# Designed miniproteins, single chains, continued (4): the designs that were tried, part 75

Each design is a single chain, and the fold is of that chain. pLDDT is the mean over its residues in the fold that is shown.

## One batch from the design tools (miniprotein)

Design m14593
Fold by ESMFold2-Fast:
Order: sequence, then C-alpha cells, then structure tokens
Structure m14593 (fold): chain A 86 residues (1-86)
Amino acid sequence: SIEEELERLKEEAIAAVRRGEDPAAALERFVRRVKERFGVSELDGELMLGMALIVYGVLLLEGKSEEEAAEAALEKAKELALKLLE
C-alpha cells in the first residue's frame, strides 16, 4: 500500500539520521523519493519539505534532540504525502 511504502521510506530516513546523517538532508531525500515514486508535483514536494523543516526547526527551538525533531518532521512529511495521494 501507499502508506506501507511511505512508512518504509520514513524508517529508512530515520535510520540514516541515527547513523549520523544530517536530518535536513534525510528530509530532502525522503521528499525526493516520494516525488519520484508517487509522481508528487514539484510545488507539492516543496510545500511538504518546507512544512517538515518548520516542524524540525520548531522542535529544536523547544529543546528536543535532533533525532526526536527529525522523527516528528518525517512523520509530518508522511502525513502530508498521504493527504496528497488520497
């Protein structure tokens, strides 16, 4: 299913962050893969990435760890992707 594929892409991105990848780079790669696999438009992909980066930045300002902030941002990107594809 679309949800299972998006969850897999999210888990791959979180695993990369845990291995020391920059969370912003992991978010960008997640959005790129969603665009490539599901045909999401450039505009929708940019909006998805922008919203995810806002969530990431806000949580860092609130004192969350980079891993916690990245996990929440990736979940937001997944939620937006599901809405765009339904």
Scores: mean pLDDT 86

Design m14594
Fold by ESMFold2-Fast:
Structure m14594 (fold): chain A 65 residues (1-65)
Amino acid sequence: MSIEEAAEFLVELVRKGHAQDLMLLLSDPEDLSVLDKLHPELQEALAGYSVEEVKEVLSLALEKL
């Protein structure tokens, strides 16, 4: 999954009333231990990402909301 695709997935979850993954990532964007608590497809996608790439996903998702 690309950074853009991960951001779109987060936006879709929020629009469906499931904002918990976005809120977890926003609470501490440098704490990758929260990945275990995310939606399984998002967890798999982000498992290969650096902290900076996760921050880019968050930035894009917030811009699209």
Scores: mean pLDDT 76

Design m14595
Fold by ESMFold2-Fast:
Structure m14595 (fold): chain A 100 residues (1-100)
Amino acid sequence: SFEETLRKFRGMAILSEAYLTVKKVLRENGEDPEKSEEFKELDELIKKGDKYLAADDWEGFKKIVEEIIELLKKLAEKYPEKKEELEKTIKLIKEELERI
């Protein structure tokens, strides 16, 4: 249905927003995302999220998004100068998740 397609699109948008924000934060702090343990953890969570989206497993997807939010919170503690940007991304992710 159109509603199922829209839900998957919103899920993909959540994963993409987390990916782009973390990549930007690491690069702006002089770190190589390819060598970052936090970026590797995010990549593994995104791959799990993609599998849950493909399976229409929304409960599994929501749990993965909660884990992504916790990783973003840890990054905000590690990079205090980026805390406002990371918290803004967390809010956007939560708002999109409520629409799923």
Scores: mean pLDDT 88

Design m14596
Fold by ESMFold2-Fast:
Structure m14596 (fold): chain A 79 residues (1-79)
Amino acid sequence: SLTDILVNSGIVNVSQAQHITDTFGDHVGSANKASDAGYLTPEEGGAIDGYMQAQQNGDSSMISVYQTGLQTIQRQRDS
């Protein structure tokens, strides 16, 4: 789910993730809507949307790539 992706990537806490999914939905495109509304950066929104699309497609290689990208984004945010 988008909530799990947001929490597991460390971008937001559980309460913030739940608010985002309650507001923008839990589907491909939801993270980009949250980004447009200022809850996520454009880079975070794009990476999460790509990760959700990869999960929907069952592409384990692309899932790994986007998850690594999200971890990199989180590290840059923590810096």
Scores: mean pLDDT 79

Design m14597
Fold by ESMFold2-Fast:
Structure m14597 (fold): chain A 55 residues (1-55)
Amino acid sequence: MEEAIEKAREAVEEYVKQGKSQLALEAGVQRLKDAGFSLDEAIQIASKILRELGK
């Protein structure tokens, strides 16, 4: 679980560095879904990560 969140954060950070906030959110959601999170959970977690990194 924690490893999946770390992978999602890494993906979000990569796209945020490129100025691609929408793709950052999508990448984070996809990483979390691949790890077995529901769509709603994945969106919530990825949105939180994006807020912490990109505002």
Scores: mean pLDDT 79

Design m14598
Fold by ESMFold2-Fast:
Structure m14598 (fold): chain A 87 residues (1-87)
Amino acid sequence: PIVYPDEEVEKEVEELMEELMRHAAAADEAVDAGDVEAARAHLERAEEVTRKIEEIAKKNPDSLVLHIKEALARMIVSVSRLAVERA
């Protein structure tokens, strides 16, 4: 059987994913504008949000859905980090 986390936990992770995407997009926009300081600040926030998602997934080890979201979050922040570091 597929084990789903509580709906409140799923909603919390969805909200964190939205926050992560917002900071990743803002970092990319800052890189395009030549504002490396702003890009690094947004990347730092994205990394903090990713750590929160990782903690929630760790507390729910039987939830495949949360572990997929954790992997996706790590991928998003890695791509954003590469863009900022290559700027």
Scores: mean pLDDT 81

Design m14599
Fold by ESMFold2-Fast:
Structure m14599 (fold): chain A 98 residues (1-98)
Amino acid sequence: SELKKEIEKRYKMILNEIDKLAAVATPEEQEVLDRIKEVIKKVYERALKYGIDEAMKFLDEEYERLLKEIKDPRLQALVKTIYKALKSVLEFLKKKKE
């Protein structure tokens, strides 16, 4: 219950930050942020249903996929920055579980 509440809190905070970035983004950045937002939703669902380790594995797989599909170095940098932030949140949640 406590872990679930923390996961929900962190999920909402991350989505709010993505929405703020989207408000000032170029159309190309907006498309990438929309794709990232869908990945975040799926990571959250997997964290709740299967646990943090499965969510981390899914995040890593989706990150590698996005980097292969996105050829613009500026957009790749955006993906890398958000991935590092998400991975840090999941690592924090994993430590809190123990």
Scores: mean pLDDT 83

Design m14600
Fold by ESMFold2-Fast:
Structure m14600 (fold): chain A 73 residues (1-73)
Amino acid sequence: SARRAAETSGGGGALGSGEAAAEAGFDKDQASIYGARGGSRYGTLGGVKSGAPAALAERGGFEMGYRAGAHMA
């Protein structure tokens, strides 16, 4: 699964690819905002733009999100 892929692959590349992680977080927030208002239509927002970067961002985004979450905690 993508979460496990991000955990396994994010050990170094994800931190070096903070930009990709930021993309994952941005798309998630966009989907949450528009999904809550218009349903789940924007749930695939990240995939609609440029699928490849979104997929890579998901792998990197998990590690970045984990670090951000730990920092905020």
Scores: mean pLDDT 42

Design m14601
Fold by ESMFold2-Fast:
Structure m14601 (fold): chain A 84 residues (1-84)
Amino acid sequence: SSSALEEQRRRSRELAREIVDKLLKAETKTIIEYMKEQGAPEETIKEVEEITEKALAGDEEAANKLSEIESRYIPPIFEKSRKE
């Protein structure tokens, strides 16, 4: 039935979204932990958390801001990981 197919498609979309959300949250957590280690102000950390929540909700402006944050913090995090 069409109802059974709709339910299967909805469940598949939910699972895919959960995976993407989990990966993005893990990446953001790593960035925030690095920012805390570098002595970033609590206000800046809170702003990054808010941007991440908005990006997860589908805000394109927030997604662009998160991309800029990733570009700034991912390279130094990667360099730190290589020295461990």
Scores: mean pLDDT 76

Design m14602
Fold by ESMFold2-Fast:
Structure m14602 (fold): chain A 92 residues (1-92)
Amino acid sequence: MPSPLEIAEETERWTDEQVKELEKKFEEAVKKGDKEKAILTLNKLISLLRDGRDAIHHALVAAGDFERALKASEEYDKRIEEAEKKKEEVEK
């Protein structure tokens, strides 16, 4: 079975790969003027980042790495805030 640290690292890799694909879809929707698809893609991105944040935090806490857990949560919260701001700009 993977260790809690390996689970955190695997979850981070998977989340980052999914984020890159959603960022590409968002950019394509914006270029096409498809506001509805852009908003839908940002909603998926925000949900993915929140799920990734929570999963990585739990795994790092289980590994006993509380400082890394806090830092990862802060980094994901900033990414979530950026995605929410982009959504507000698209909704205008």
Scores: mean pLDDT 85

Design m14603
Fold by ESMFold2-Fast:
Structure m14603 (fold): chain A 90 residues (1-90)
Amino acid sequence: EVEELRKRLEEAIRELEEIIEELKRLGDQNPALRAEATRAADAGRMAIGEAATLASDPKKVEEGARLAEEAKRRLEETLRRLREQSEAQA
Protein backbone atom coordinates (compact mmCIF):
# COMPACT_ATOMS: atom_id res chain seq x y z
CA GLU A 1 0.00 0.00 0.00
CA VAL A 2 1.18 3.55 -0.77
CA GLU A 3 1.26 4.60 2.90
CA GLU A 4 3.53 1.67 3.79
CA LEU A 5 5.77 2.43 0.80
CA ARG A 6 6.04 6.07 1.91
CA LYS A 7 7.14 4.93 5.38
CA ARG A 8 9.78 2.71 3.80
CA LEU A 9 10.95 5.67 1.70
CA GLU A 10 11.10 7.99 4.74
CA GLU A 11 13.08 5.41 6.72
CA ALA A 12 15.53 4.84 3.83
CA ILE A 13 16.03 8.61 3.43
CA ARG A 14 16.59 8.96 7.20
CA GLU A 15 19.21 6.20 7.13
CA LEU A 16 20.84 7.72 4.02
CA GLU A 17 21.14 11.06 5.86
CA GLU A 18 22.83 9.28 8.79
CA ILE A 19 25.29 7.51 6.46
CA ILE A 20 26.05 10.83 4.71
CA GLU A 21 26.94 12.40 8.07
CA GLU A 22 29.18 9.45 8.94
CA LEU A 23 30.92 9.76 5.56
CA LYS A 24 31.49 13.50 6.18
CA ARG A 25 32.91 12.74 9.64
CA LEU A 26 35.20 10.05 8.24
CA GLY A 27 36.46 12.40 5.51
CA ASP A 28 37.10 15.15 8.06
CA GLN A 29 39.11 12.79 10.27
CA ASN A 30 41.01 11.16 7.36
CA PRO A 31 42.26 13.61 4.68
CA ALA A 32 43.37 10.70 2.45
CA LEU A 33 39.74 9.48 2.35
CA ARG A 34 38.10 12.92 2.06
CA ALA A 35 37.65 12.94 -1.73
CA GLU A 36 36.10 9.46 -1.84
CA ALA A 37 33.90 10.16 1.21
CA THR A 38 32.73 13.46 -0.29
CA ARG A 39 31.89 11.79 -3.61
CA ALA A 40 29.89 9.10 -1.81
CA ALA A 41 28.05 11.69 0.30
CA ASP A 42 27.18 13.69 -2.83
CA ALA A 43 25.85 10.54 -4.51
CA GLY A 44 23.70 9.91 -1.44
CA ARG A 45 22.25 13.43 -1.51
CA MET A 46 21.44 13.05 -5.23
CA ALA A 47 19.70 9.74 -4.55
CA ILE A 48 17.58 11.37 -1.81
CA GLY A 49 16.53 14.09 -4.27
CA GLU A 50 15.68 11.58 -7.01
CA ALA A 51 13.70 9.34 -4.63
CA ALA A 52 11.75 12.36 -3.32
CA THR A 53 10.96 13.45 -6.89
CA LEU A 54 9.69 9.95 -7.77
CA ALA A 55 7.59 9.85 -4.58
CA SER A 56 5.81 13.08 -5.60
CA ASP A 57 3.93 10.82 -8.08
CA PRO A 58 1.70 8.32 -6.20
CA LYS A 59 2.29 5.79 -9.01
CA LYS A 60 6.08 5.96 -8.50
CA VAL A 61 6.36 5.82 -4.70
CA GLU A 62 7.44 2.16 -4.84
CA GLU A 63 10.16 3.01 -7.38
CA GLY A 64 11.30 5.88 -5.15
CA ALA A 65 11.47 3.60 -2.12
CA ARG A 66 13.47 1.00 -4.07
CA LEU A 67 15.87 3.67 -5.36
CA ALA A 68 16.45 5.02 -1.84
CA GLU A 69 16.91 1.50 -0.41
CA GLU A 70 19.39 0.59 -3.18
CA ALA A 71 21.33 3.83 -2.62
CA LYS A 72 21.41 3.11 1.13
CA ARG A 73 22.88 -0.37 0.56
CA ARG A 74 25.57 1.04 -1.76
CA LEU A 75 26.50 3.83 0.65
CA GLU A 76 26.62 1.39 3.60
CA GLU A 77 29.07 -0.78 1.63
CA THR A 78 31.18 2.27 0.70
CA LEU A 79 31.25 3.48 4.32
CA ARG A 80 32.24 0.01 5.52
CA ARG A 81 35.15 -0.18 3.04
CA LEU A 82 36.36 3.35 3.86
CA ARG A 83 36.25 2.58 7.59
CA GLU A 84 38.29 -0.59 7.02
CA GLN A 85 40.80 1.43 4.97
CA SER A 86 41.00 4.05 7.75
CA GLU A 87 41.63 1.36 10.38
CA ALA A 88 44.35 -0.28 8.25
CA GLN A 89 46.20 3.06 8.14
CA ALA A 90 45.87 3.39 11.95
Scores: mean pLDDT 85

Design m14604
Fold by ESMFold2-Fast:
Structure m14604 (fold): chain A 75 residues (1-75)
Amino acid sequence: MLTPGEFFARLRAALAARGLTTWEDIAKAIGYKGDPSAVPVFLFKEADTNGDGFISDEELKALAEKLGLPYEELR
């Protein structure tokens, strides 16, 4: 399981490898229509489906599929 810090470190690295280095770029890429500063909280809530505050391998895989990212890059 990933802590929130580990989750965001891996997610941001995978997105940065695709040229998405700011939350504003990420918001646009995922079609998020709110304030880009809210994107981290939005993505964590999308991943943490059971609300336990940790990201399981299954939750991480589901988020990777939603974002069109390879799961292996987030693991």
Scores: mean pLDDT 80

Design m14605
Fold by ESMFold2-Fast:
Structure m14605 (fold): chain A 77 residues (1-77)
Amino acid sequence: SSELEELVRRATELRRQGDEAWRRGDWRGAADYYQQLVDLLGENASPETYRRLSDAFRAAGDDERSEHYRRLSEELE
């Protein structure tokens, strides 16, 4: 469906942007992109996506949100 195709395209782009922000040390940018990805995917977000978001929040100094998404990643593994 066109909606599913749009969802996959947007999810792929957000993951790419988050990964690029992470590589350049833009921790807040990485957290923002990964948060948008989690919000887009909802319950379909993977453990790996939660782990990336957790790591980005930790690097950005947000330990509470980092711990929240770390636990979600572990619960899904």
Scores: mean pLDDT 87

Design m14606
Fold by ESMFold2-Fast:
Structure m14606 (fold): chain A 59 residues (1-59)
Amino acid sequence: SIEEVERKNQERFKELLAEFRKRLSKAKTNEEILQLTIETFREMSDIVDEYIKEVIAIK
C-alpha cells in the first residue's frame, strides 16, 4: 500500500511538472513566470499534503 501511495504521488508530480513546462514555454514576462511558479508551488504543496496524510493513515 505504501508503494502504491508513492507511485500515485510520483505520477501526480510528473503531470504537474509537464503542465508547468507547457505553461512556462508560453510565458513572456517575469510576472507571468512568477505567477506560474507560485501556482505550481501551491499545487505541489497540495500533493505533498495528500501524500503525508495517506502515509500517516497507513502507519
Scores: mean pLDDT 82

Design m14607
Fold by ESMFold2-Fast:
Structure m14607 (fold): chain A 51 residues (1-51)
Amino acid sequence: GVSEAVRRAREEALKRGYPGFVAGMIGDTAGYLASQGLSVEEAVERALAGE
């Protein structure tokens, strides 16, 4: 779901060394994409690729 996409994208961004505010933006982007019908994995991948 949307909340899982937000959580996973934020965690992955932090793991890759992004600062917290950037990780938050990546998480929000993944949540938005998941709300538009993307799978959690696709939403996370697209959000991370956008950075």
Scores: mean pLDDT 82

Design m14608
Fold by ESMFold2-Fast:
Structure m14608 (fold): chain A 64 residues (1-64)
Amino acid sequence: SMRDLLRALLREARRLVEIAKKSTGEEKKRLEQEVDEMLDWGLKKAKELGDEETIKELEEVRKK
């Protein structure tokens, strides 16, 4: 389901944020850009579903 896909995206975004925190230079920039793109897509889809819990969790990941 779309919700299962969003939960998988949330898990992956959290993983990439932790890797980005331990990265430097060009790799950090690339990972941060990838996370931003994932969160933008995820938030769009979560809002279309009206999934307030998933929206809140995605927005918390966005706080760096």
Scores: mean pLDDT 86

Design m14609
Fold by ESMFold2-Fast:
Order: structure tokens, then sequence, then C-alpha cells
Structure m14609 (fold): chain A 79 residues (1-79)
């Protein structure tokens, strides 16, 4: 889970910097560290966060969405 979190946090940083392609790659890397429901959750959160950034959402909102998704994926991975 630690590597998945690291990749997802890098994805959020890339989104805040305006680099959507790098962010997508980091979300894919984060998802590759996970299986089952946790992977699906992180992929869905990645799509949501990219769409929020495309709509001009604040850095706080993007960061919060990614953090919420990571926590859900951590809970799913621990189940």
Amino acid sequence: MEKAREHAEKAAQSLIAGDLDTARKHFEEAASELTGDARETLLRIGRLAVNLAKQGASPELVRNAVEAGIRIAEDEAAA
C-alpha cells in the first residue's frame, strides 16, 4: 500500500502542476500496486481527480479527493 500511496500522491502533485499526462501515469502505477476492489477504487479516483483538475478545481479539492480515495483503497486492501 505504501508504494500505491506514494504514486497517488505524485499524481496529485502533477495534477496541481497542470501535468495531466504525468498524473495519469502515476495513477496507473499506483493501481498496479493493488488488486481487486482497491485497484478499481484507485482507478475511479484517478479519473475523478483528473476531471476535477480539467474543470479548474482548487488544489485543495484535488488533494482532498485523492486522499479520500487512498483511504478507501487502504480499507479495501485491508479487508
Scores: mean pLDDT 83

Design m14610
Fold by ESMFold2-Fast:
Structure m14610 (fold): chain A 82 residues (1-82)
Amino acid sequence: SGEKLKKIIDDNAKALLDQFGDKKLADKFREKGLKALESDVKTLEEEQIKLIKQMQETEDPAERVMISEYITIISLKIVEKG
C-alpha cells in the first residue's frame, strides 16, 4: 500500500540523517521518494535507469546509500502498479 511505502521512505530518510548528519540529503530522499509514489510506471522505469547509471558514477558513500534506497522505493512501486 502507499501508506506502507510512505513509512519506508520516512524511516530511510531518518536513517540517512542519523548515519550521515546531512539533513539536505535526507530531505532530498524523502521528496524524491514521495514523488515516485505519484509517478506512472514509464516515468519510474526511466528514473530507475538514470539512478543505476548515477550509482555507477558516484563515489560519495552518503549519495550511494541514498540512491540505492531510492532505487528500492521505485522498484517496489513498479511492482505494486504492475
Scores: mean pLDDT 84

Design m14611
Fold by ESMFold2-Fast:
Structure m14611 (fold): chain A 94 residues (1-94)
Amino acid sequence: DPVAEEAARLAELRAALTPDEWEAFLALEYALIRKVGPEEAERILDSLSMEQIKEFAREALEIFKEYPHTKDQETAEKLVKKIDELVEKMIKNR
């Protein structure tokens, strides 16, 4: 059951991350899906180790901490650009 397998994987990721890291990971995953589509996003995430996923989640959390209150368009654009750069690193497995 693909739904049960996805649920089990999400549970494992949640257990491996802090609540803040988990929320940052979900935001990063949505950005990845938006860029490459859900099928390719799943393939990319499946290619990453748990340690790589933790590193990307932590990098995403630091980006969100730097831009925690998006009150203006320039700050929002910088946040989006930094997250897109991190998504590119995930795609290239850097």
Scores: mean pLDDT 77

Design m14612
Fold by ESMFold2-Fast:
Formats: sequence, C-alpha cells, structure tokens
Structure m14612 (fold): chain A 81 residues (1-81)
Amino acid sequence: MPITEAKAVAVATFAKGDEASAKAAAEAARQVPGTLSVEIIEESDHILVVAGFASEEAARAAAEVLSQVPGVESVRVSAAK
C-alpha cells in the first residue's frame, strides 16, 4: 500500500547532549502500533524526537510512553485535520 502523510505527530524534547535518552525515546516510539516514521533532530539547545503516526490515538499512546523516558523535558501531540 502507498505510504500516506502522517495523521498525527508526537514531539519529545531532550536537553542538548542527552543523545542516549533521545535514541531510547525514538526506539520506544517505533514500537507503538501505527508509527509511520521517527526522526531525531538536533537543535541549538535541545534534541527533538519527532514521530509520525497513522492515527491520533497512536500518537497519544506514544506520547505517554515518551513522557516516561528519563531526561524528557516535554512531549507534544499534534493531529492533522
């Protein structure tokens, strides 16, 4: 089946230098059913883990998992209309 655009996105923020926690969060997000993609983006003062999902429900489940990762500063979920 063709890969469609993600219907929801979860973003977890980690301190710059906490690459190990960001990688652990990315792996945890990949294990959530409905995960389409996971990316690690390094910014000037923090690291972002951005995960795309087939449904808002999957993104919310991933956000709960991400919020339990040691070193996480914030988790945000956005759904496509």
Scores: mean pLDDT 78

Design m14613
Fold by ESMFold2-Fast:
Structure m14613 (fold): chain A 96 residues (1-96)
Amino acid sequence: SSKRKRLEELVEKAKEALKNNDEKTLAEITVELLELAYELDSGGVSEEALKRLIETLKKYGKVNAEEVAIAVGLAARKLGMSDEEIRKLMEEIKEA
């Protein structure tokens, strides 16, 4: 539950950063989401998506809503959330 609460807090912060066009905070939150996903299971099924997102962060120092949604989806999946809960969280990010 503590890791789920952390994910929910990161999602809320990401939504606020997107609304405020706070690119630095959004990139920092995305890193924390990726760390959460990795911390839960380092043998990730989504290694390709994780690699692409890390490369984007390294090259541009910023992410878009779609890339943040991917990071949220990875963390939520690692937490064992349902497909419906994952979809809802990803859509909340995209519509922020």
Scores: mean pLDDT 76

Design m14614
Fold by ESMFold2-Fast:
Structure m14614 (fold): chain A 105 residues (1-105)
Amino acid sequence: SSKAEKVGEVFDEMIKKIEELMKKYNVPQELIEEVISFLETIKKSTLKMLEEGVDPEIVLGSLATALAMLLQSIRQELKDNPELAKEIEEVIREALEKIEEILKA
């Protein structure tokens, strides 16, 4: 419960930061909505695994894979804005590190 709540907060902060970055760089609204929708799906899946008592290492592996796939998609869609893709990657890496710390505590 407490760990799932903290993980949810990290996702909410990550999603907000990514949305703000994409808006700052004038990314088309439809692409912003697609990325945010995918992140919300990853969040729901991750929280469900934690609620079901899935092993933290399996949760982290699944999350890392999903986020890596999202980053590949973002790099392709944002090929004309490599600086934005890099900033989004940094936000995602920081969120993943925080989630790992929460789950290993």
Scores: mean pLDDT 88

Design m14615
Fold by ESMFold2-Fast:
Structure m14615 (fold): chain A 57 residues (1-57)
Amino acid sequence: MISEEKKKKALEEVRAANDRNIEEIAKKFGVEPSTIIEEMIREGVRALEAAVKKVLE
């Protein structure tokens, strides 16, 4: 099973490597590209909620 730590490390690599694709990073960490995409979506939703709160202030 894939650990949460591995998923978080893959997301950090995506953020650090702007010119690399998700497939290359997924291969490096031995995870499925869909797993990285799912975590990116979760982080995006959280960031959007935080941005909406700031705009409403």
Scores: mean pLDDT 67

Design m14616
Fold by ESMFold2-Fast:
Structure m14616 (fold): chain A 88 residues (1-88)
Amino acid sequence: SEVEKKAIGDATLALSAYERGDLEGAREILKRMAIEMMKKYGLSPEEVRELLRKALDEAAKRFGVPVTDEMRELIDEAVEEAKKELEK
């Protein structure tokens, strides 16, 4: 889908930021993705978390690097921050 293709591209940017030690940059990219998925595409926080994990897994495969537990934690943090911004 268009959502999945865009997510892989944006996830590649987030992964690149993470690999160079820019954790705040990676989190902001993931948060922006989560907000767009919830607001523009009407996805639930749980659906967004699943899509972000899949997008990062695909980006990581293309880079030949593993998805770390720290990167997965950044996804969880980004989704929670996006949820808070969209609660009323």
Scores: mean pLDDT 83

Design m14617
Fold by ESMFold2-Fast:
Structure m14617 (fold): chain A 107 residues (1-107)
Amino acid sequence: SVREERALEKMKEKGAKIVIDVGSGTGEVAIPLLKRALELLGEDVKGIFIDISPEALEEGRRRAKEAGLEDRVEFIQTDSLEDAIKKADEIASKPENKDKIVTVTTP
């Protein structure tokens, strides 16, 4: 998808290995992105999926497991999309994560 390709290009440009997906839902965008990033960018690739829906996160976890990504994805539930954005910004702004993260928004 166009979103997947744009995220991959940003990862390549920055040398980033971590994708944060805000509003990840069931992982329709982020799971294929991570599979392709692993093939192209190496074994250090990880994902952080943030969503308000525990049901969507549970489905995402099942899909990640089926894709062989169970140990590469962290799932975070928040009370609102605004809190999800704040959590993503908090993680991305840590000094140790400088130039290591690409953040995508699915909604």
Scores: mean pLDDT 81

Design m14618
Fold by ESMFold2-Fast:
Structure m14618 (fold): chain A 68 residues (1-68)
Amino acid sequence: SMEEAKARILAAARRFAEWGVRNGVPLAAIRAALETLIREEGAARGLSEEEVQELIDAARAYADELGA
């Protein structure tokens, strides 16, 4: 389902953010990579721009929390 697809994209994005923070990747680079990953996965699955932006915002908020 689309809900399962969005959940899997967000889970993958979160795992990437965790890896990046743990390995000292600058937060700006993590944020940029998360946007690229989510836009590519969203386009491949036919997500709307609104759905893509919601996932980007959620993933970036998570990365910001980890980096604090």
Scores: mean pLDDT 88

Design m14619
Fold by ESMFold2-Fast:
Structure m14619 (fold): chain A 101 residues (1-101)
Amino acid sequence: SEREKLLQAIGLLLRAIGLLIEIRRMAEKAGDEELVKLTEELLKLLTELLKSISDLDELISVLEQVIGLLEQARAALEAGDFEAAKKHLEEAIELLKQALS
């Protein structure tokens, strides 16, 4: 159970990082420096989350919520809606800040 939760958390973390790398690449290609900075802040907060959270169930829950917001941001970027993408990234930042409080 604990080992399965750890592997799930690792898998979710890798997915979140992969989504952030893709979103950052799309933002750089579009020349949107604000979106690039939001992805850098998210990567920093995810790193802090990994160092700070000892409860795997809480970590899994937070990562699943962040991934959902990152998938919405990516979908918005694919549709050319940069303002919606920024909103979803800002929501992910706020969620991570709350988890770190």
Scores: mean pLDDT 89

Design m14620
Fold by ESMFold2-Fast:
Structure m14620 (fold): chain A 70 residues (1-70)
Amino acid sequence: AALKAQSMMTRAMVAIQEGKIDEAKEIIMKLAREFLSEKEVKELDQLIEKDFEKAFRYMLKKVVELLLKS
């Protein structure tokens, strides 16, 4: 579980570096749907359109918490 989250987050970071922001958004939302509650997913979906950097930081924090718990 944690390794899959880390792998997906790495792909999102690569997409950002390549300027593929829409691809990065899709990866982040796919990751959120797998590891977050339905309420958190809806909140993140609104945030990612309004403030992508904040949405990315939020998801990164959640992935780090998953790694620390494992």
Scores: mean pLDDT 80

Design m14621
Fold by ESMFold2-Fast:
Structure m14621 (fold): chain A 55 residues (1-55)
Amino acid sequence: SMQEELERLEQEIEDHEAAIARAREHPDDPRYQRMAEKLTEELKKLKERVEELKK
């Protein structure tokens, strides 16, 4: 259902935010910077999907 999908997306958003925060603990490591960048782009898409479902 749409409600179940929304709840799953919100959990994925929290997981991505936590992963980005952990990656940012290594600011001088280019691998972690690249990971944070990818996670940030994925987070943006997840938030867009949540907004689409709520319209």
Scores: mean pLDDT 84

Design m14622
Fold by ESMFold2-Fast:
Structure m14622 (fold): chain A 72 residues (1-72)
Amino acid sequence: SDVEALRERLRALAAENPEVSERWLRLLELLERASEEQIRAASELAEELADAVAAGELSVAEALERVIEVLE
């Protein structure tokens, strides 16, 4: 599912960056409450942001914050 794919990607990123653990917990909480439309939008954004993080254009913390904003 989109939620499982998003969770797997973001969990992998969070594991390498302990400073984002608080944002990670908030993200998991929001994913449980989010509509399917919000989850789909967040998944698409997360994939785009993951590429930017891999390219060194964004930090993991910044990427997580943007995904959280979509889910709120």
Scores: mean pLDDT 72

Design m14623
Fold by ESMFold2-Fast:
Structure m14623 (fold): chain A 76 residues (1-76)
Amino acid sequence: SSLTEKAQKVKKEAQELIELTKKGKAPPEAGKQAEIALESAQLALEAAKQGDLESAQRHVENAQKLVEKAKEIAKK
């Protein structure tokens, strides 16, 4: 499903940003936002699995917003 695909994409991007922060290649603030994005993506996947598409959509939108914020912080 498109919600599952979006959530998986955020999960991957967030994990990559967390790894960059761990290696000192991105600011700690980027890692913190990426960790919150990862949590929201995981909540979206769980909601989708349970058939709660409204909650899945909200969690995906929140996860996308947070991972984009993390990417912007990582550019500083």
Scores: mean pLDDT 86

Design m14624
Fold by ESMFold2-Fast:
Structure m14624 (fold): chain A 87 residues (1-87)
Amino acid sequence: SSADLQALQDRLDALLNSDLSAEEKRERLEGIVEELGRLLPTAFRRLVAEARQALEESRSLSEEKQTALIDSVAQYLRDFLQSLLDS
C-alpha cells in the first residue's frame, strides 16, 4: 500500500539524517530492503537484488567507503520510492 511505501520512505530519510555507525546503518537498511522485497511487484526484483548485493559488498570495504556506499544505496531507494509515490 502507499502507506507502507511512505513508512519505508520515512525510515530511509531517518537513516540518511542519522549519526549511526556503518554497521547500524547497514542493519537498518537490510531491514528496509527485505520489506521492499515483500511489498514490491516482481518487476522490481532486480532492484531489490542489486540493493542486497551492494550491502553485502559494503562488508569488505573500509569504514569510510562502507558509509558512502550504504548512504548511496539508501538515497537511491529513497528517490525510487518517491517516484512511485508521485505516480
Scores: mean pLDDT 84

Design m14625
Fold by ESMFold2-Fast:
Structure m14625 (fold): chain A 66 residues (1-66)
Amino acid sequence: GSGTVTFSRPLVDGGTVEIFNENGELVGTATASGDTVTLTGLPPGRYSVSGVDVDGRLVYAEVEVP
């Protein structure tokens, strides 16, 4: 499945985000574009996405993949 997550702050452009499953296991990475990250090719489930914003702070978002 696929999903798009939007952070409240812009991420580092072209920065790598880490994707964790419901068990807290790292399952993949994606590239940030502004404040959005598109996830593709994942099994259905809940995922947590972590990245670094333009101020150097760790940010997290949750996404449901159908």
Scores: mean pLDDT 77

Design m14626
Fold by ESMFold2-Fast:
Structure m14626 (fold): chain A 78 residues (1-78)
Amino acid sequence: SIIDELRELAKKAAEVDPGLASQAESLIYSAEVAKKNPEFREEAEKLIREKMKVLGTEIDRLSQRKAEEAARRAAQAA
């Protein structure tokens, strides 16, 4: 389900940035609201999936930046 996908995304976000984790949790809330409103559910889920794609890209970017920063700090310590 979209909520299960969002929970997985939230776990990945939490390892990278608390702000991104909060964004993922907000999308979980939006998905729960959409689930209770069947007339708007499909359109809401489409918008949530678009936001999930953007969030996933940001998680990947920050993960790469964190790895680069860790490598830089390790090199400076050596």
Scores: mean pLDDT 81

Design m14627
Fold by ESMFold2-Fast:
Structure m14627 (fold): chain A 98 residues (1-98)
Amino acid sequence: MEEVRREDIERAEARIKEALASLGEDPAALDALRPGELLIYIFEVDENGNLVRLLGVERHALSPDPAEAERQLAEIERWLRENLPENAVVGTVLRPHE
């Protein structure tokens, strides 16, 4: 029921930047994110849940239609759940259209 707010995006972005900084990684991809794009950071964690390294970064363009965008997000989430190793965690940033 909640729509994505600017403050929620800023919080997610800040958390990912903190994670990247802790690993010595460059946030350049995050800074280049355009409206309508989803950026997914995939991190490896140890047995204690501490970040070990960045495994990958994925960029997706989402539909400007909210219903189609929700469907795309659900498909991406399902794919990640099925294909990520058990010791991986995901950080996401979504920039809405307009």
Scores: mean pLDDT 73

